Designed miniproteins, single chains. Designs and how they scored, part 109

Each design is a single chain, and the fold is of that chain. pLDDT is the mean over its residues in the fold that is shown.

## One batch from the design tools (miniprotein)

Design m3809
Fold by ESMFold2-Fast:
Structure m3809 (fold): chain A 97 residues (1-97)
Amino acid sequence: LPDADPALVALAAQGLLVFLPVKVPVGSELYLNGEFAGTVVHSGSGIPPADNPFDVGAGDHSVVLLKQPLTPGETYTFEVKDGKGNVVASGSFTVPA
């Protein structure tokens, strides 16, 4: 995805993009609390370009387009499944309140 795309910046501002510090295949599915929450739309490795408006770190990363924004203060268990149904990343996180 072009990080400077105004449509993607607008989706991020609406809380519809989430960045994962792991490179997973495009089309992989994000599950939160066992429910389908969104799809990986970009993955990459290395230092983000200077035109990257998110600047969310160097190295392996993936961008997920969410079906709906996350709830502030909630704790989610997450799994990322590839196109073969394999869990390729998992954990938990709490959205800041």
Scores: mean pLDDT 68

Design m3810
Fold by ESMFold2-Fast:
Structure m3810 (fold): chain A 63 residues (1-63)
Amino acid sequence: TVRRFLLTRTNPETGERVEGVVEAPGEEDIADTLRRRFGADDDAVQQAVDLYRRMREETERRR
């Protein structure tokens, strides 16, 4: 089963806050998607991966 997560990030060039639903089995797929589609830098990718991991752990804890 593919999990869906809401990711919020700020575009560093425009300051725009972007929200998206990402379907991925793991953290590496999130990083790859962010780099290719959103042109995220290393810091933004790391923040998103950390958030994804936290949300996944939170979801599992509530079961």
Scores: mean pLDDT 59

Design m3811
Fold by ESMFold2-Fast:
Structure m3811 (fold): chain A 105 residues (1-105)
Amino acid sequence: MKEEKKAELVAEGEVAEFVFKTKAKAGETVTATATVRKLDDEPVTAVLELKVEGSIASVASGDLDAADTEGTLEATVKAKKDATATATVRVYGGRVEVTITLELK
């Protein structure tokens, strides 16, 4: 199953955060993909954290320089029990559009 959520984030020198949650069943692999698209020429640092209750969280990070237009981050966690899967994208600096896709297998 695949679910998608999109938001525009404005950090303005602070941290902006976008959260997408779904429910995972025991034994499912949860893959979170975050596409970060720059809306201005400011450098952006993006961090994707995928947290599934009862499992160790997976974290991915990336920097987008002024010349970059888009970046993609991916994190994967296997659910050990029926649990909430939470994908959190934090962006530092600039204005971005974030699309989070959650895929359960």
Scores: mean pLDDT 79

Design m3812
Fold by ESMFold2-Fast:
Structure m3812 (fold): chain A 65 residues (1-65)
Amino acid sequence: ATDEEILAAGRALSPAVRRAVDEARARAPDALITLRLEITETGITATVTAGDLVLTVSISYEEGL
């Protein structure tokens, strides 16, 4: 992936990650929130974990524009 594709995907994914973190905090307020990012050749995957709650958001570089 090009630097431009990664930056575009990151910008497009950022609001979804923020919403996932907000949901995790609302549903598991006493849990530690952990964020994991996986950057691959085809896209970015973000996993938000709070106790037993796991939320995943993904974007392909083609969808990031």
Scores: mean pLDDT 78

Design m3813
Fold by ESMFold2-Fast:
Structure m3813 (fold): chain A 72 residues (1-72)
Amino acid sequence: GYELGEKLGEAIRNGDLETALELAEEILSKSDPSAHPLVYRILAQEARKAGNEELAEVFERLAEEERARQAA
């Protein structure tokens, strides 16, 4: 829900990679699998807005990997 998104945004702004990944997994577990690449792309954009390039690169990689799996 919205609360998970807020907590994830806070973890991204604080540079807490471990917490950000755990919260992303929780959001994905509640999402349609077909939406997973889009969710990761949105998370990458939020990480860039927060100035966290390392986390943005992680989420972009996960989005591409998930898209590739779903295209097979």
Scores: mean pLDDT 76

Design m3814
Fold by ESMFold2-Fast:
Structure m3814 (fold): chain A 85 residues (1-85)
Amino acid sequence: SDEEFLALAEEVGRLLDPRIEELKEKGGEEMIELIKELEERIRNRDARGAADTLRRIADMLEKLGYTDLAAQLRALADRFEALAA
């Protein structure tokens, strides 16, 4: 539902927004592109696309040592994917 989608999008914002400048600095251009792609997929209500982009961000975060944040984003990706069914 739209309410469930918006609730997940809000939770993504709560996790990423406080760290967004740090993540752009650590992840560089690839991270900047992934964050923009995520924002576009959320704007377009693309639950499957949001899930895919969140997993790609999580993979990068894990490589950068943000293991707990990566796990949280993967859990949110699974929840977005469930909405796409």
Scores: mean pLDDT 88

Design m3815
Fold by ESMFold2-Fast:
Structure m3815 (fold): chain A 94 residues (1-94)
Amino acid sequence: SVAALEARFREYVARFRAGEISEDELEKGLVSVILELLDLTRRTGDPEVAAAARRMIAEAKAFVRENLPPERAERVLAVLDGLEAELRRLEAEL
């Protein structure tokens, strides 16, 4: 499941780099993958799943800062910051 989510994350990045998807589709895709990792963390209580979620959030933030226009990057980073805060709450319960 984690490997499939990481592959899906990389597919969204690759398709965006190829011009196959919009900025909106990239945002929705990356957020969707992270939300699925957060849900999996809640359901399993597995620290390794939480670690994968941390890595995907960090990679998404880095990609967004480097590749999206500043106005879009600010909005997406705010969403990712919210997801990171939620992950921190989940990790406190693991």
Scores: mean pLDDT 87

Design m3816
Fold by ESMFold2-Fast:
Structure m3816 (fold): chain A 120 residues (1-120)
Amino acid sequence: SAARRAELERLARGLESIRHVLETILARARAGELTEEDQETAIALTEGAIGLAREAARLSTDPAARARLEELRERLERLRKEMEAARAAGDRAAFRAVLEEVIAVTDELIALVRELAAAE
């Protein structure tokens, strides 16, 4: 339906906005300029991506697509906990590595949500 397409396209744009900010934080992390504020922002944005994945799963009528969205959401939830652990430990190298994984999972999520929108 046109309404479901529009909602999925809105979710994809939200994820793309999150991905853009995370990429900016990753660039600073790679330059050795990662701040505690960057870490807090990256964790909050990962939580945002988890919420958008949950909304996409709720909108999906295909059980296989829903299962894949839930898998990506669960991966983001694990990575968010790993980011919190790395931040608590003051381990910037571990934080950067987890952030790279968050961006990769977010890219997979964007591609899937875009594919679902195109199928409507």
Scores: mean pLDDT 92

Design m3817
Fold by ESMFold2-Fast:
Structure m3817 (fold): chain A 98 residues (1-98)
Amino acid sequence: SAEDAIRLAERALALAALALALALVARALLAAGKKEEALKKALEAGETAGVAALAAAVARVVGEKLGNEEAVALAEAALALADAALRLADEVLKAVTG
């Protein structure tokens, strides 16, 4: 339903926000010289971003099929935020692995 698509998109957005927070923590740990802790947080950020992106992609497809602009907009916001988190996590992973 349209309400279910909106709820899925909202959950995806919350997960994407968590992924970005984890990626920012990973970057801060790297700056502090805590490479192993930074690696762990970057991996957690990447996995969380992946789950968020999948949920957002599903919500977007369902929202588009139902003509629900709110679900589509929330899903697109979640996808953009998940992508930002993944890019930041990748930067930390590259810095710790060489």
Scores: mean pLDDT 92

Design m3818
Fold by ESMFold2-Fast:
Structure m3818 (fold): chain A 66 residues (1-66)
Amino acid sequence: SPVDALFAALDLDGDGTITREELRRWLEAQGPVSDEVFDRMFAELDLDGDGTVTKEELEAGLKSPP
């Protein structure tokens, strides 16, 4: 799944979470991103509002059947 590929690329510490810093650096490598656009995107991924996103949280959201 795209979640698995993204998480494998961004989870630099191997602790099973994605931080704002990791996602921001990855996006900057793809092209210039404004702080407001990035903050909005990360807020949508942060299901608990704790400032981090786990692989399981992303998979739970995407694994809902249509």
Scores: mean pLDDT 65

Design m3819
Fold by ESMFold2-Fast:
Structure m3819 (fold): chain A 71 residues (1-71)
Amino acid sequence: SAREQARAFLKETTGKVVDDSASDVELAKELGYAATDSDSATVARMEPLFRELSRPMAERGREAALEEARR
């Protein structure tokens, strides 16, 4: 899953172990911090995970608003 990939990536690149109970938002935030100290190739590897983890909250809000307007 994106959560498992993000945790594995953070451990591999920063040595930071993020708890299983951490939210998708918390994982996305940690990836953002890791990107600050990473090269462009590593950041490119983070982008899909960052989008996946942060997207559900933003997209669900947008989709609900569009659905309501379409009625």
Scores: mean pLDDT 68

Design m3820
Fold by ESMFold2-Fast:
Structure m3820 (fold): chain A 103 residues (1-103)
Amino acid sequence: VEELLERLVRAVEEHLSPEAAERVREAAELLKEGLETGDYEKVAEGAGLANVTAAELAEEGLTEVGELLARAFGLIAKAIVDPSYEEEAREAVEEAIRAAEEL
């Protein structure tokens, strides 16, 4: 899952605003910390920040990209708790990256 987080952060840094990139980096760091420590509260906090970022992107007219980012982060959070979600998380990450690249 760490590879998936790094790929999402990179795509946002390359294709979206600096503000979105900063928030996505914060969400990714919380998810990485949750993965390393087993702290599910950190995992939930990271997914929550991704949802806030998606809402802010929607206000800027980037609703589809925001929704796909929130989905990808949510599935990564699930994969940290339950590895059976890892393939679904990978697919969601690919969709989010593609949407960001098309901007």
Scores: mean pLDDT 83

Design m3821
Fold by ESMFold2-Fast:
Structure m3821 (fold): chain A 80 residues (1-80)
Amino acid sequence: MTPAEKAVEAVFKGDLEAAIEALSEYGPVTERARRLLEKAIEYVKKGQFVPAANYLAEAILLAGGSEEDARKAMELVLSK
């Protein structure tokens, strides 16, 4: 699994620490990236997958992930 795929699984489980660990494989996870992951988890719990996908993609890019990995994470969130 890529770090993006691990982050998607962690977000769907509501596991913030696992999501942070997954993104740390790209680079340092800042407080801003942590808050975006918290928002992604919140919106997944609400069944609002479009904002969840956008928050997760932004967190991946902030951690140093590629645009390709961010897009793949969005597609995985939106596929349910």
Scores: mean pLDDT 88

Design m3822
Fold by ESMFold2-Fast:
Structure m3822 (fold): chain A 73 residues (1-73)
Amino acid sequence: SMEEVQKAVEEFDRIEEEVLRTGELTPEQEERMEELLRFLLEHASPKTAVLMGMRYLAVRSEAFVRERQAERA
């Protein structure tokens, strides 16, 4: 339903905000974001699903870059 899609987006937003605040993406956060994306790919509009997928890739990519930069610092 639209309400379930909205709740999934809100939970995704909460996890994204925590990752941005801490600079770290935990395995548990990554797994939960993937579960939310799988739900959104099946139930959300194509536009929303694509945008959420792009945001997830950005979160993962930024976390990876931060880890690599920390290793070199």
Scores: mean pLDDT 85

Design m3823
Fold by ESMFold2-Fast:
Structure m3823 (fold): chain A 95 residues (1-95)
Amino acid sequence: AKTVTLTSTITAKSPDESKEALVTGTITVSGAAAAPSTSEAKAKGGESVTVTVTGTATVETGNTSTIQATGTGKIQTDGVIYRTQAAAVVTKTVK
């Protein structure tokens, strides 16, 4: 088996200039055995923050496998989900 690492980047801006927002990034990898990964960062009022999340999948060596990673971001202010943002979709073929 071969381990493949996929990275997704989520950039979000605090929706309220007077408040700090929690930005949560999650990556889900499909196509092979995989576990979702989550990372968090705080964005201060009006600023943009980038969260990088890394997902891992295991594939059979000697076989061609297409792996897709999907990243999703959430922005929370005062404990309420304010916005969601989809991150880049990454497709990787492993042989």
Scores: mean pLDDT 61

Design m3824
Fold by ESMFold2-Fast:
Structure m3824 (fold): chain A 86 residues (1-86)
Amino acid sequence: SPKEEILRLIEEMIEALRAGDMDRAMELAGKMDELALKSESLSPEERRLVVIASASVTLAYLDPTEATRERAIENLEEIKEELEEL
């Protein structure tokens, strides 16, 4: 399902951020955004969480510090848990 693919992409984004691979994290965020845009089956709440996930990665990419990277990881872990419960 699109939701399961988004969850996989979020997990891969977390791994990329932990590795310090900001380019990879941003590439994965773009893939997630494209998948969400093409999917008609996502709820408004699921779409909101995708937007927040993408924004978190984008902020860390544009202002790359250890603090912004760690915050993005924390946000993505929380979003993953929220998405799994929907």
Scores: mean pLDDT 88

Design m3825
Fold by ESMFold2-Fast:
Structure m3825 (fold): chain A 80 residues (1-80)
Amino acid sequence: DFEKLLEEYKKKAPAIKEKIDKVLASLSEEELEAIKIFLEEMGRPVTKVNIVELYRLAKKLGISKEELIEMAEELRRERA
């Protein structure tokens, strides 16, 4: 039911925002910069949602913080 789905979405939207903000607050400046570089390389807009999604994807793939930062630095050099 479309109406019921809209109500559920509106109700949970603050919780989704809180989860996004919490993840963003847990990221270092270096991690944030690395994720932004990856999003730009992928042609994706740099938004809070996309940053959190890419971070979660990296964790799911077993990519460490150190690996993410190093890979982003390599991409930056290639783009320069």
Scores: mean pLDDT 75

Design m3826
Fold by ESMFold2-Fast:
Structure m3826 (fold): chain A 76 residues (1-76)
Amino acid sequence: HMEEEKQRLKAEIDRLVEEARTLAKKAMDNNDPEKVQIVAKALELIRKAQEALDNGDLDKARSYIEEARKLIEEAK
């Protein structure tokens, strides 16, 4: 069960990275500095989530993923 949870969190991180990259390109194409900044913050949280996951800290990974998701939704 723990290994399945790690795989799910990794998949969610990978999905958030893809969404963030799409939104970053869209914000840059539209010259929207506010959305560019929001996406940049989301990417930093995604990086921290990956570091937490690599260290086996599933609670921190989930926390960073949730914060990143909120910023991604805000950037839409």
Scores: mean pLDDT 84

Design m3827
Fold by ESMFold2-Fast:
Structure m3827 (fold): chain A 61 residues (1-61)
Amino acid sequence: PVVSEAEFLARFREHAATLSPEELERMIAQLEVVAEESAGSPLGALFRRAIEIAREVLAAK
């Protein structure tokens, strides 16, 4: 695909940086649910990486 996983996660980080701490906390909660529902799949792994990025961004605010 034109967009790699690394590029997708980089863009996700940029988007997360535009959110408030409250919005990030809600997004992390939603991602946790979807990651659990997708556990054992490549999508679950991608969501877990997105959660880590969102937590890093939240910690930097």
Scores: mean pLDDT 80

Design m3828
Fold by ESMFold2-Fast:
Structure m3828 (fold): chain A 75 residues (1-75)
Amino acid sequence: MPEELAKKAADYARKGNKEQALMWAGAAVVTLVEEGKSVEEARKFVLEVIKKYDPDNKDAIEAVEQAAEAVRANL
């Protein structure tokens, strides 16, 4: 499930839909945190999925970084 959410974030980032990319990146991070991972572990996992799925997707990487920071600020 978190892997599929990360891939959706990458797909939306490629389409130029930054709002959806951020939303799905946030959903992936939140899901992993709810499963007991730290925000840093969640961020690392989601980034690894995106880098393997779409290695040159800079907008997706930025979306994950923004999402992880937002989740951390609300813990």
Scores: mean pLDDT 85

Design m3829
Fold by ESMFold2-Fast:
Structure m3829 (fold): chain A 63 residues (1-63)
Amino acid sequence: GPEIEAILEEMERIGVRGIVTRKPEEALAEMRRLAEEALRLGGDRELLQKIIDNAERGMAAVV
C-alpha cells in the first residue's frame, strides 16, 4: 500500500545518499530499520529479509 511504497522510496533515497556522502554504515543502518518496518507492514518478506541480512553483514564489515 502507499505506506510501504513510501518506505521503499525512502530506502532508495538513503542508498543514493550513502553512495554520494560516503557514509555507508549510516545508510545501511537506516535501510535495515526501514526494511524491518516494511516487513511488519506485510511487504515482500523474502526481498526485505535479504535487504536486512545484507545490511547487517555490510555494517559488520565496516567495524
Scores: mean pLDDT 71

Design m3830
Fold by ESMFold2-Fast:
Structure m3830 (fold): chain A 107 residues (1-107)
Amino acid sequence: MEEILEQILKFEEELIEKYKPKAEAAAKELAGDKAKQLEERAKLLIEFIEEAIKKLKELGAPEELIEALEEALEIAKETLKLLEEGKVEEALAYYREALAALSERFE
């Protein structure tokens, strides 16, 4: 049990290190275009969550944690869809909810 938790924490740190520079680079390049910045962030969040779900399943993580990440993934996908439809306010709400759900599960 402790070894699984240690592997999850290490994997979480590796994912953050991998995706944080990509998100920062996108924000810098797309300065002044908030809708496009949000779209790129939603895409990166989807990739992050999909990679996390795959790795956590391989590590035998609790089903509750996997289900929470699958919920966050659906919210992230809806965020991207809303951004592509020009519904920026709704997209911001979903993005915030996805980040809150992910953050709570990794506390």
Scores: mean pLDDT 68

Design m3831
Fold by ESMFold2-Fast:
Structure m3831 (fold): chain A 98 residues (1-98)
Amino acid sequence: MRAQVEEIAEKALAGSDEAAINAVMAVVIGAMLEGRREEVRENLSEEAYEKLEEAVKAREAGKAEEARKYALEAYRLDPEGVVALAREISLELLEEEE
């Protein structure tokens, strides 16, 4: 539901809810794993994107704790870009459902 996407985005942007931050990062990492890397690169700072690439590599290697650490570093480098991108992707997925 759109209202839940907005609520999660607001909580993640405020930095007040670890679960909201984790949800936002899961959406962005999922987009990279699904081949949407160019879209992620265009919407994030270069430094945040580099940390996100490391998070994806760690996840593919089965290193869940390292992946989470790099994902959190990417969020800290560009919280506004990460939240805005995750919100956009989440809303697109809702709009494509008939």
Scores: mean pLDDT 79

Design m3832
Fold by ESMFold2-Fast:
Structure m3832 (fold): chain A 95 residues (1-95)
Amino acid sequence: ELPLSAEELERAREIGLKMAVATLARGIREGSISEEKAEEMREWILSQLDSEEERREAEELLEKYIADPELLEKKEAELRAEAAALEERYLQRLA
């Protein structure tokens, strides 16, 4: 069997994009990322999205995470847990 299904691969992509938004928001908030790198990451995230609506939602989410550190911490924890669960399923299929 394949180590990940098509649905699990799409979920991994979704988690990755959300983690990228959270990472960018944290970097901007903490001043740990340059404006140049922040713009590069923003453009990369937007380029991974298929619709105008998804791009607007991603930009709104980025601004929301920058404004709300508690929400950012909560969402980063949730995304790490989802990524770990997906990795565990992958490893179980290889074993």
Scores: mean pLDDT 77

Design m3833
Fold by ESMFold2-Fast:
Structure m3833 (fold): chain A 115 residues (1-115)
Amino acid sequence: KVTYNKIPSLEIQPDTHYIVTHPLPAEYSQLLAQKAKETGAQVTFLVPKEKHVPKSAKPEVEAQYEAAKLYPETVKIHTVPSPLLLLDPTTFPLAADLIKSIIDPNKKIVFISDK
């Protein structure tokens, strides 16, 4: 598990799938996507349905969608039905069945969260 504030100094590993459980500052979403594209890593942003996105997080969520548009082979968006992943990252393991559906079993998995 990695906290998102480490993204600027994080060495993105090839053949690794990075799963982001929280909206990142807009600059970090683009930086992570670019580094992953350069190293051959994969990024998935977990995004709540629009009605569950706090107004304060809307610019961050929009930046995650823009990163996926710029790097469609590297960056994926997966919509989650609940704000749970934004409110309590410690309960993220309860979403294991959802995560299993998006994980490549041949890749190392790294979770990026707010803590």
Scores: mean pLDDT 70

Design m3834
Fold by ESMFold2-Fast:
Structure m3834 (fold): chain A 95 residues (1-95)
Amino acid sequence: SEMEKLLKQMEELLEQLRATTDEAERARLLEQIGELEGKFLSLLSPEQQQKYFERMREIAAEAEANRDRLSDAELVERTAEERLRVLKEILEESK
């Protein structure tokens, strides 16, 4: 499906993000992941979108709690990983 293709592309970009320490490259990869995430969200039903936003609030709360323990780069990477996991869960539930 189109959603499965978008998830695979986001996973590939996340692997590249983990492999690089170049700040300019990291910024471009995060922007590309965000664009693919936006496309994925546009394919979701209103009910699936609501579930996604509820999970995003939980992720934001965890990031807030870990602000003093993790660097900004680590928080951004972890948040991207967590968002991708939520999208995978939503896709699996749609099967």
Scores: mean pLDDT 80

Design m3835
Fold by ESMFold2-Fast:
Structure m3835 (fold): chain A 85 residues (1-85)
Amino acid sequence: MGREEIDELNERIREWRRKLREAVARFRKAGAPQEFIDNAESAVGLSAFLLAFGASNEQVVQLMRRLGASDDEIAAAQRVLDAVA
């Protein structure tokens, strides 16, 4: 992969990470419990990466489940993903 292609991918990952973090910040401002916020924040990195590669919200959740994410982590991730869909 060329440098330019890596830079373009990094920009897409950064943009998705920003959108997901903004969604988490909105949930925090709306009074979501800290445990929900912590679980949502833990999912941001993987979600941003997969979405940058063109994965759907459903595909992100399916991969998290296969990687052994807890029901609470999956529920938090799903709500944040739905907020940026």
Scores: mean pLDDT 83

Design m3836
Fold by ESMFold2-Fast:
Structure m3836 (fold): chain A 58 residues (1-58)
Amino acid sequence: SMKDKIFKKLSKKYPNTSKKTIQQSVQVGFGFGKSIGFSKNDPMNYSISDMFIYSDQM
Protein backbone atom coordinates (compact mmCIF):
# COMPACT_ATOMS: atom_id res chain seq x y z
CA SER A 1 0.00 0.00 0.00
CA MET A 2 1.02 3.65 -0.28
CA LYS A 3 1.17 3.87 3.53
CA ASP A 4 3.62 0.91 3.70
CA LYS A 5 5.73 2.42 0.89
CA ILE A 6 5.90 5.79 2.68
CA PHE A 7 6.75 4.09 6.00
CA LYS A 8 9.67 2.26 4.32
CA LYS A 9 10.97 5.45 2.62
CA LEU A 10 10.76 7.48 5.85
CA SER A 11 12.42 4.66 7.83
CA LYS A 12 15.39 4.90 5.42
CA LYS A 13 15.45 8.73 5.62
CA TYR A 14 15.36 8.71 9.46
CA PRO A 15 17.41 5.63 10.50
CA ASN A 16 17.94 6.97 14.05
CA THR A 17 14.23 7.67 14.63
CA SER A 18 12.24 4.88 16.33
CA LYS A 19 9.92 2.84 14.08
CA LYS A 20 7.07 3.68 16.50
CA THR A 21 7.60 7.43 15.97
CA ILE A 22 7.73 7.01 12.16
CA GLN A 23 4.56 4.85 12.23
CA GLN A 24 2.70 7.41 14.37
CA SER A 25 3.81 10.29 12.10
CA VAL A 26 2.59 8.34 9.04
CA GLN A 27 -0.78 7.70 10.74
CA VAL A 28 -1.14 11.39 11.70
CA GLY A 29 0.05 12.52 8.25
CA PHE A 30 -2.50 10.35 6.42
CA GLY A 31 -5.26 11.50 8.80
CA PHE A 32 -4.37 15.14 8.18
CA GLY A 33 -4.12 14.60 4.41
CA LYS A 34 -7.58 12.98 4.39
CA SER A 35 -9.02 15.89 6.43
CA ILE A 36 -7.85 18.42 3.78
CA GLY A 37 -8.99 16.34 0.77
CA PHE A 38 -6.01 14.20 -0.29
CA SER A 39 -6.73 10.59 -1.28
CA LYS A 40 -4.94 7.69 0.45
CA ASN A 41 -2.80 7.24 -2.72
CA ASP A 42 -1.75 10.92 -2.98
CA PRO A 43 2.07 11.37 -2.81
CA MET A 44 1.47 14.50 -0.67
CA ASN A 45 0.95 12.04 2.21
CA TYR A 46 4.74 11.46 2.14
CA SER A 47 5.52 15.19 2.50
CA ILE A 48 2.94 15.61 5.28
CA SER A 49 4.26 12.56 7.19
CA ASP A 50 7.86 13.76 6.69
CA MET A 51 6.90 17.17 8.13
CA PHE A 52 5.56 15.54 11.33
CA ILE A 53 8.78 13.52 11.83
CA TYR A 54 10.90 16.65 11.24
CA SER A 55 8.77 18.70 13.68
CA ASP A 56 9.27 16.03 16.39
CA GLN A 57 13.08 16.50 16.02
CA MET A 58 12.93 20.29 16.60
Scores: mean pLDDT 81

Design m3837
Fold by ESMFold2-Fast:
Structure m3837 (fold): chain A 73 residues (1-73)
Amino acid sequence: SLAEARERARREVEAFASLPEAEQRRLLAEARAARPTADPRLYDLQLAALEAAAAGDLEAAVEHLLEIHRLAA
């Protein structure tokens, strides 16, 4: 359900935000270096979610992850 997807997205975002700042920067750099695979829109949303979480905008990060869920449904 959407409610379960939101709760999972929130936990993923909170887990990322709990990482040391250096680890968050490393994961962002790896994501930026990755090439889009099958769907560039999903890649862009995943990257936007990581960037928002690293910037401390956890609610924006959750909404980006939920948009991925909507596109995949």
Scores: mean pLDDT 81

Design m3838
Fold by ESMFold2-Fast:
Structure m3838 (fold): chain A 63 residues (1-63)
Amino acid sequence: NERTEKVERAITRLVIEGHEISSETGRALSELAAQGASPEEIKEKAIELGLSEEDARFIAESL
């Protein structure tokens, strides 16, 4: 799924750059993307799961 691959790549990039994102958070966001969630929905869920506004926006903008 292209949407899940985009989210997974964005998360991987943030982790490589030193940001802490749990495997559970990454899985939850990828599953939402697979279900057709909007960029705004992905951003809101990422913030709910403890990501910063900046990191959440970066992941959402990858879609």
Scores: mean pLDDT 84

Design m3839
Fold by ESMFold2-Fast:
Structure m3839 (fold): chain A 61 residues (1-61)
Amino acid sequence: DEEKIKELTEKAVKGAVEMVKAGMPAEAAVQMATRELSEVLSEKELKEATERIRKAVEEVS
């Protein structure tokens, strides 16, 4: 379901950004966020979501 994938990705992005703002290292926040997504996303979708999360985290670092 494309809509659910989008919602999960947005939630993961927000979570990772909040973790970094709270003092978590950027790489750790990205890994935690992508771990939950890896259970429901394909490898291609997970790669795209991971890059989006990483970019958002870099913007607030």
Scores: mean pLDDT 79

Design m3840
Fold by ESMFold2-Fast:
Structure m3840 (fold): chain A 94 residues (1-94)
Amino acid sequence: DLVKKVESLILAKKYDEAITLLENEIAREQAKNPPDRARIAEYLAMLAVVYLHQGKIDEARKLLDEAEELAKDDPVARAIVNSVRTYIDNLIGE
């Protein structure tokens, strides 16, 4: 659903639409009491993938750093964020 929609938008190069979608979902999770830190981390990691596809590498890395901090106490979210970091590092690093 959300993952597939974001993937479809990336494939279509509709990056601004993917960013808006993810930012809206992040805002919704941040507005909850308490905020779902693990889910926010997953959405920030997805947003980093969108920025990577735009060539915004520094912004993607910053989003991953933020996602790692939010995911630190949740092993599933941490695994997802680490997988995205590995994916990004493999694309831009030798």
Scores: mean pLDDT 84

Design m3841
Fold by ESMFold2-Fast:
Structure m3841 (fold): chain A 73 residues (1-73)
Amino acid sequence: SAARLALVEELAREGEERIAAGEPVEEVELEVARRLAEAVGVGELAEEYAAAVAAGDVAAAREALGRLWEAIR
């Protein structure tokens, strides 16, 4: 929905500001992804994404992120 997309953009903007302030990109991206997933009720996808990033599995991370985007729409 438009409201969910606006929330996504707000969380992404906050993440960009934190990265610009010198916080580690990977940590900020993981926190934004978790908060977003919790807000839309798919926290399990955020856990899957975090695990994939921690393992360095780019393909699994992209898949989890794609599923999260589908759940938001």
Scores: mean pLDDT 71

Design m3842
Fold by ESMFold2-Fast:
Structure m3842 (fold): chain A 72 residues (1-72)
Amino acid sequence: MKVIVKAKHSDARGYIPIIESLGGTVISFDDNTITADIPDDQVSQLPQALLDRNGIQASMQISGDTATITEL
């Protein structure tokens, strides 16, 4: 599934190891936004993984084939 991760206060580079730990592949990265492909069964784990590993609170919204995760 395509996943868009939006950093607000954190360094977005810190999200890459977490995405990869869920079997994800980073497609593109700009200063605050990572686009990745993550296995559909692992996408729901990403907000919890961000909280557990980096202390980052995030919201998740799914629209069609794309999940958007936004740092709170």
Scores: mean pLDDT 81

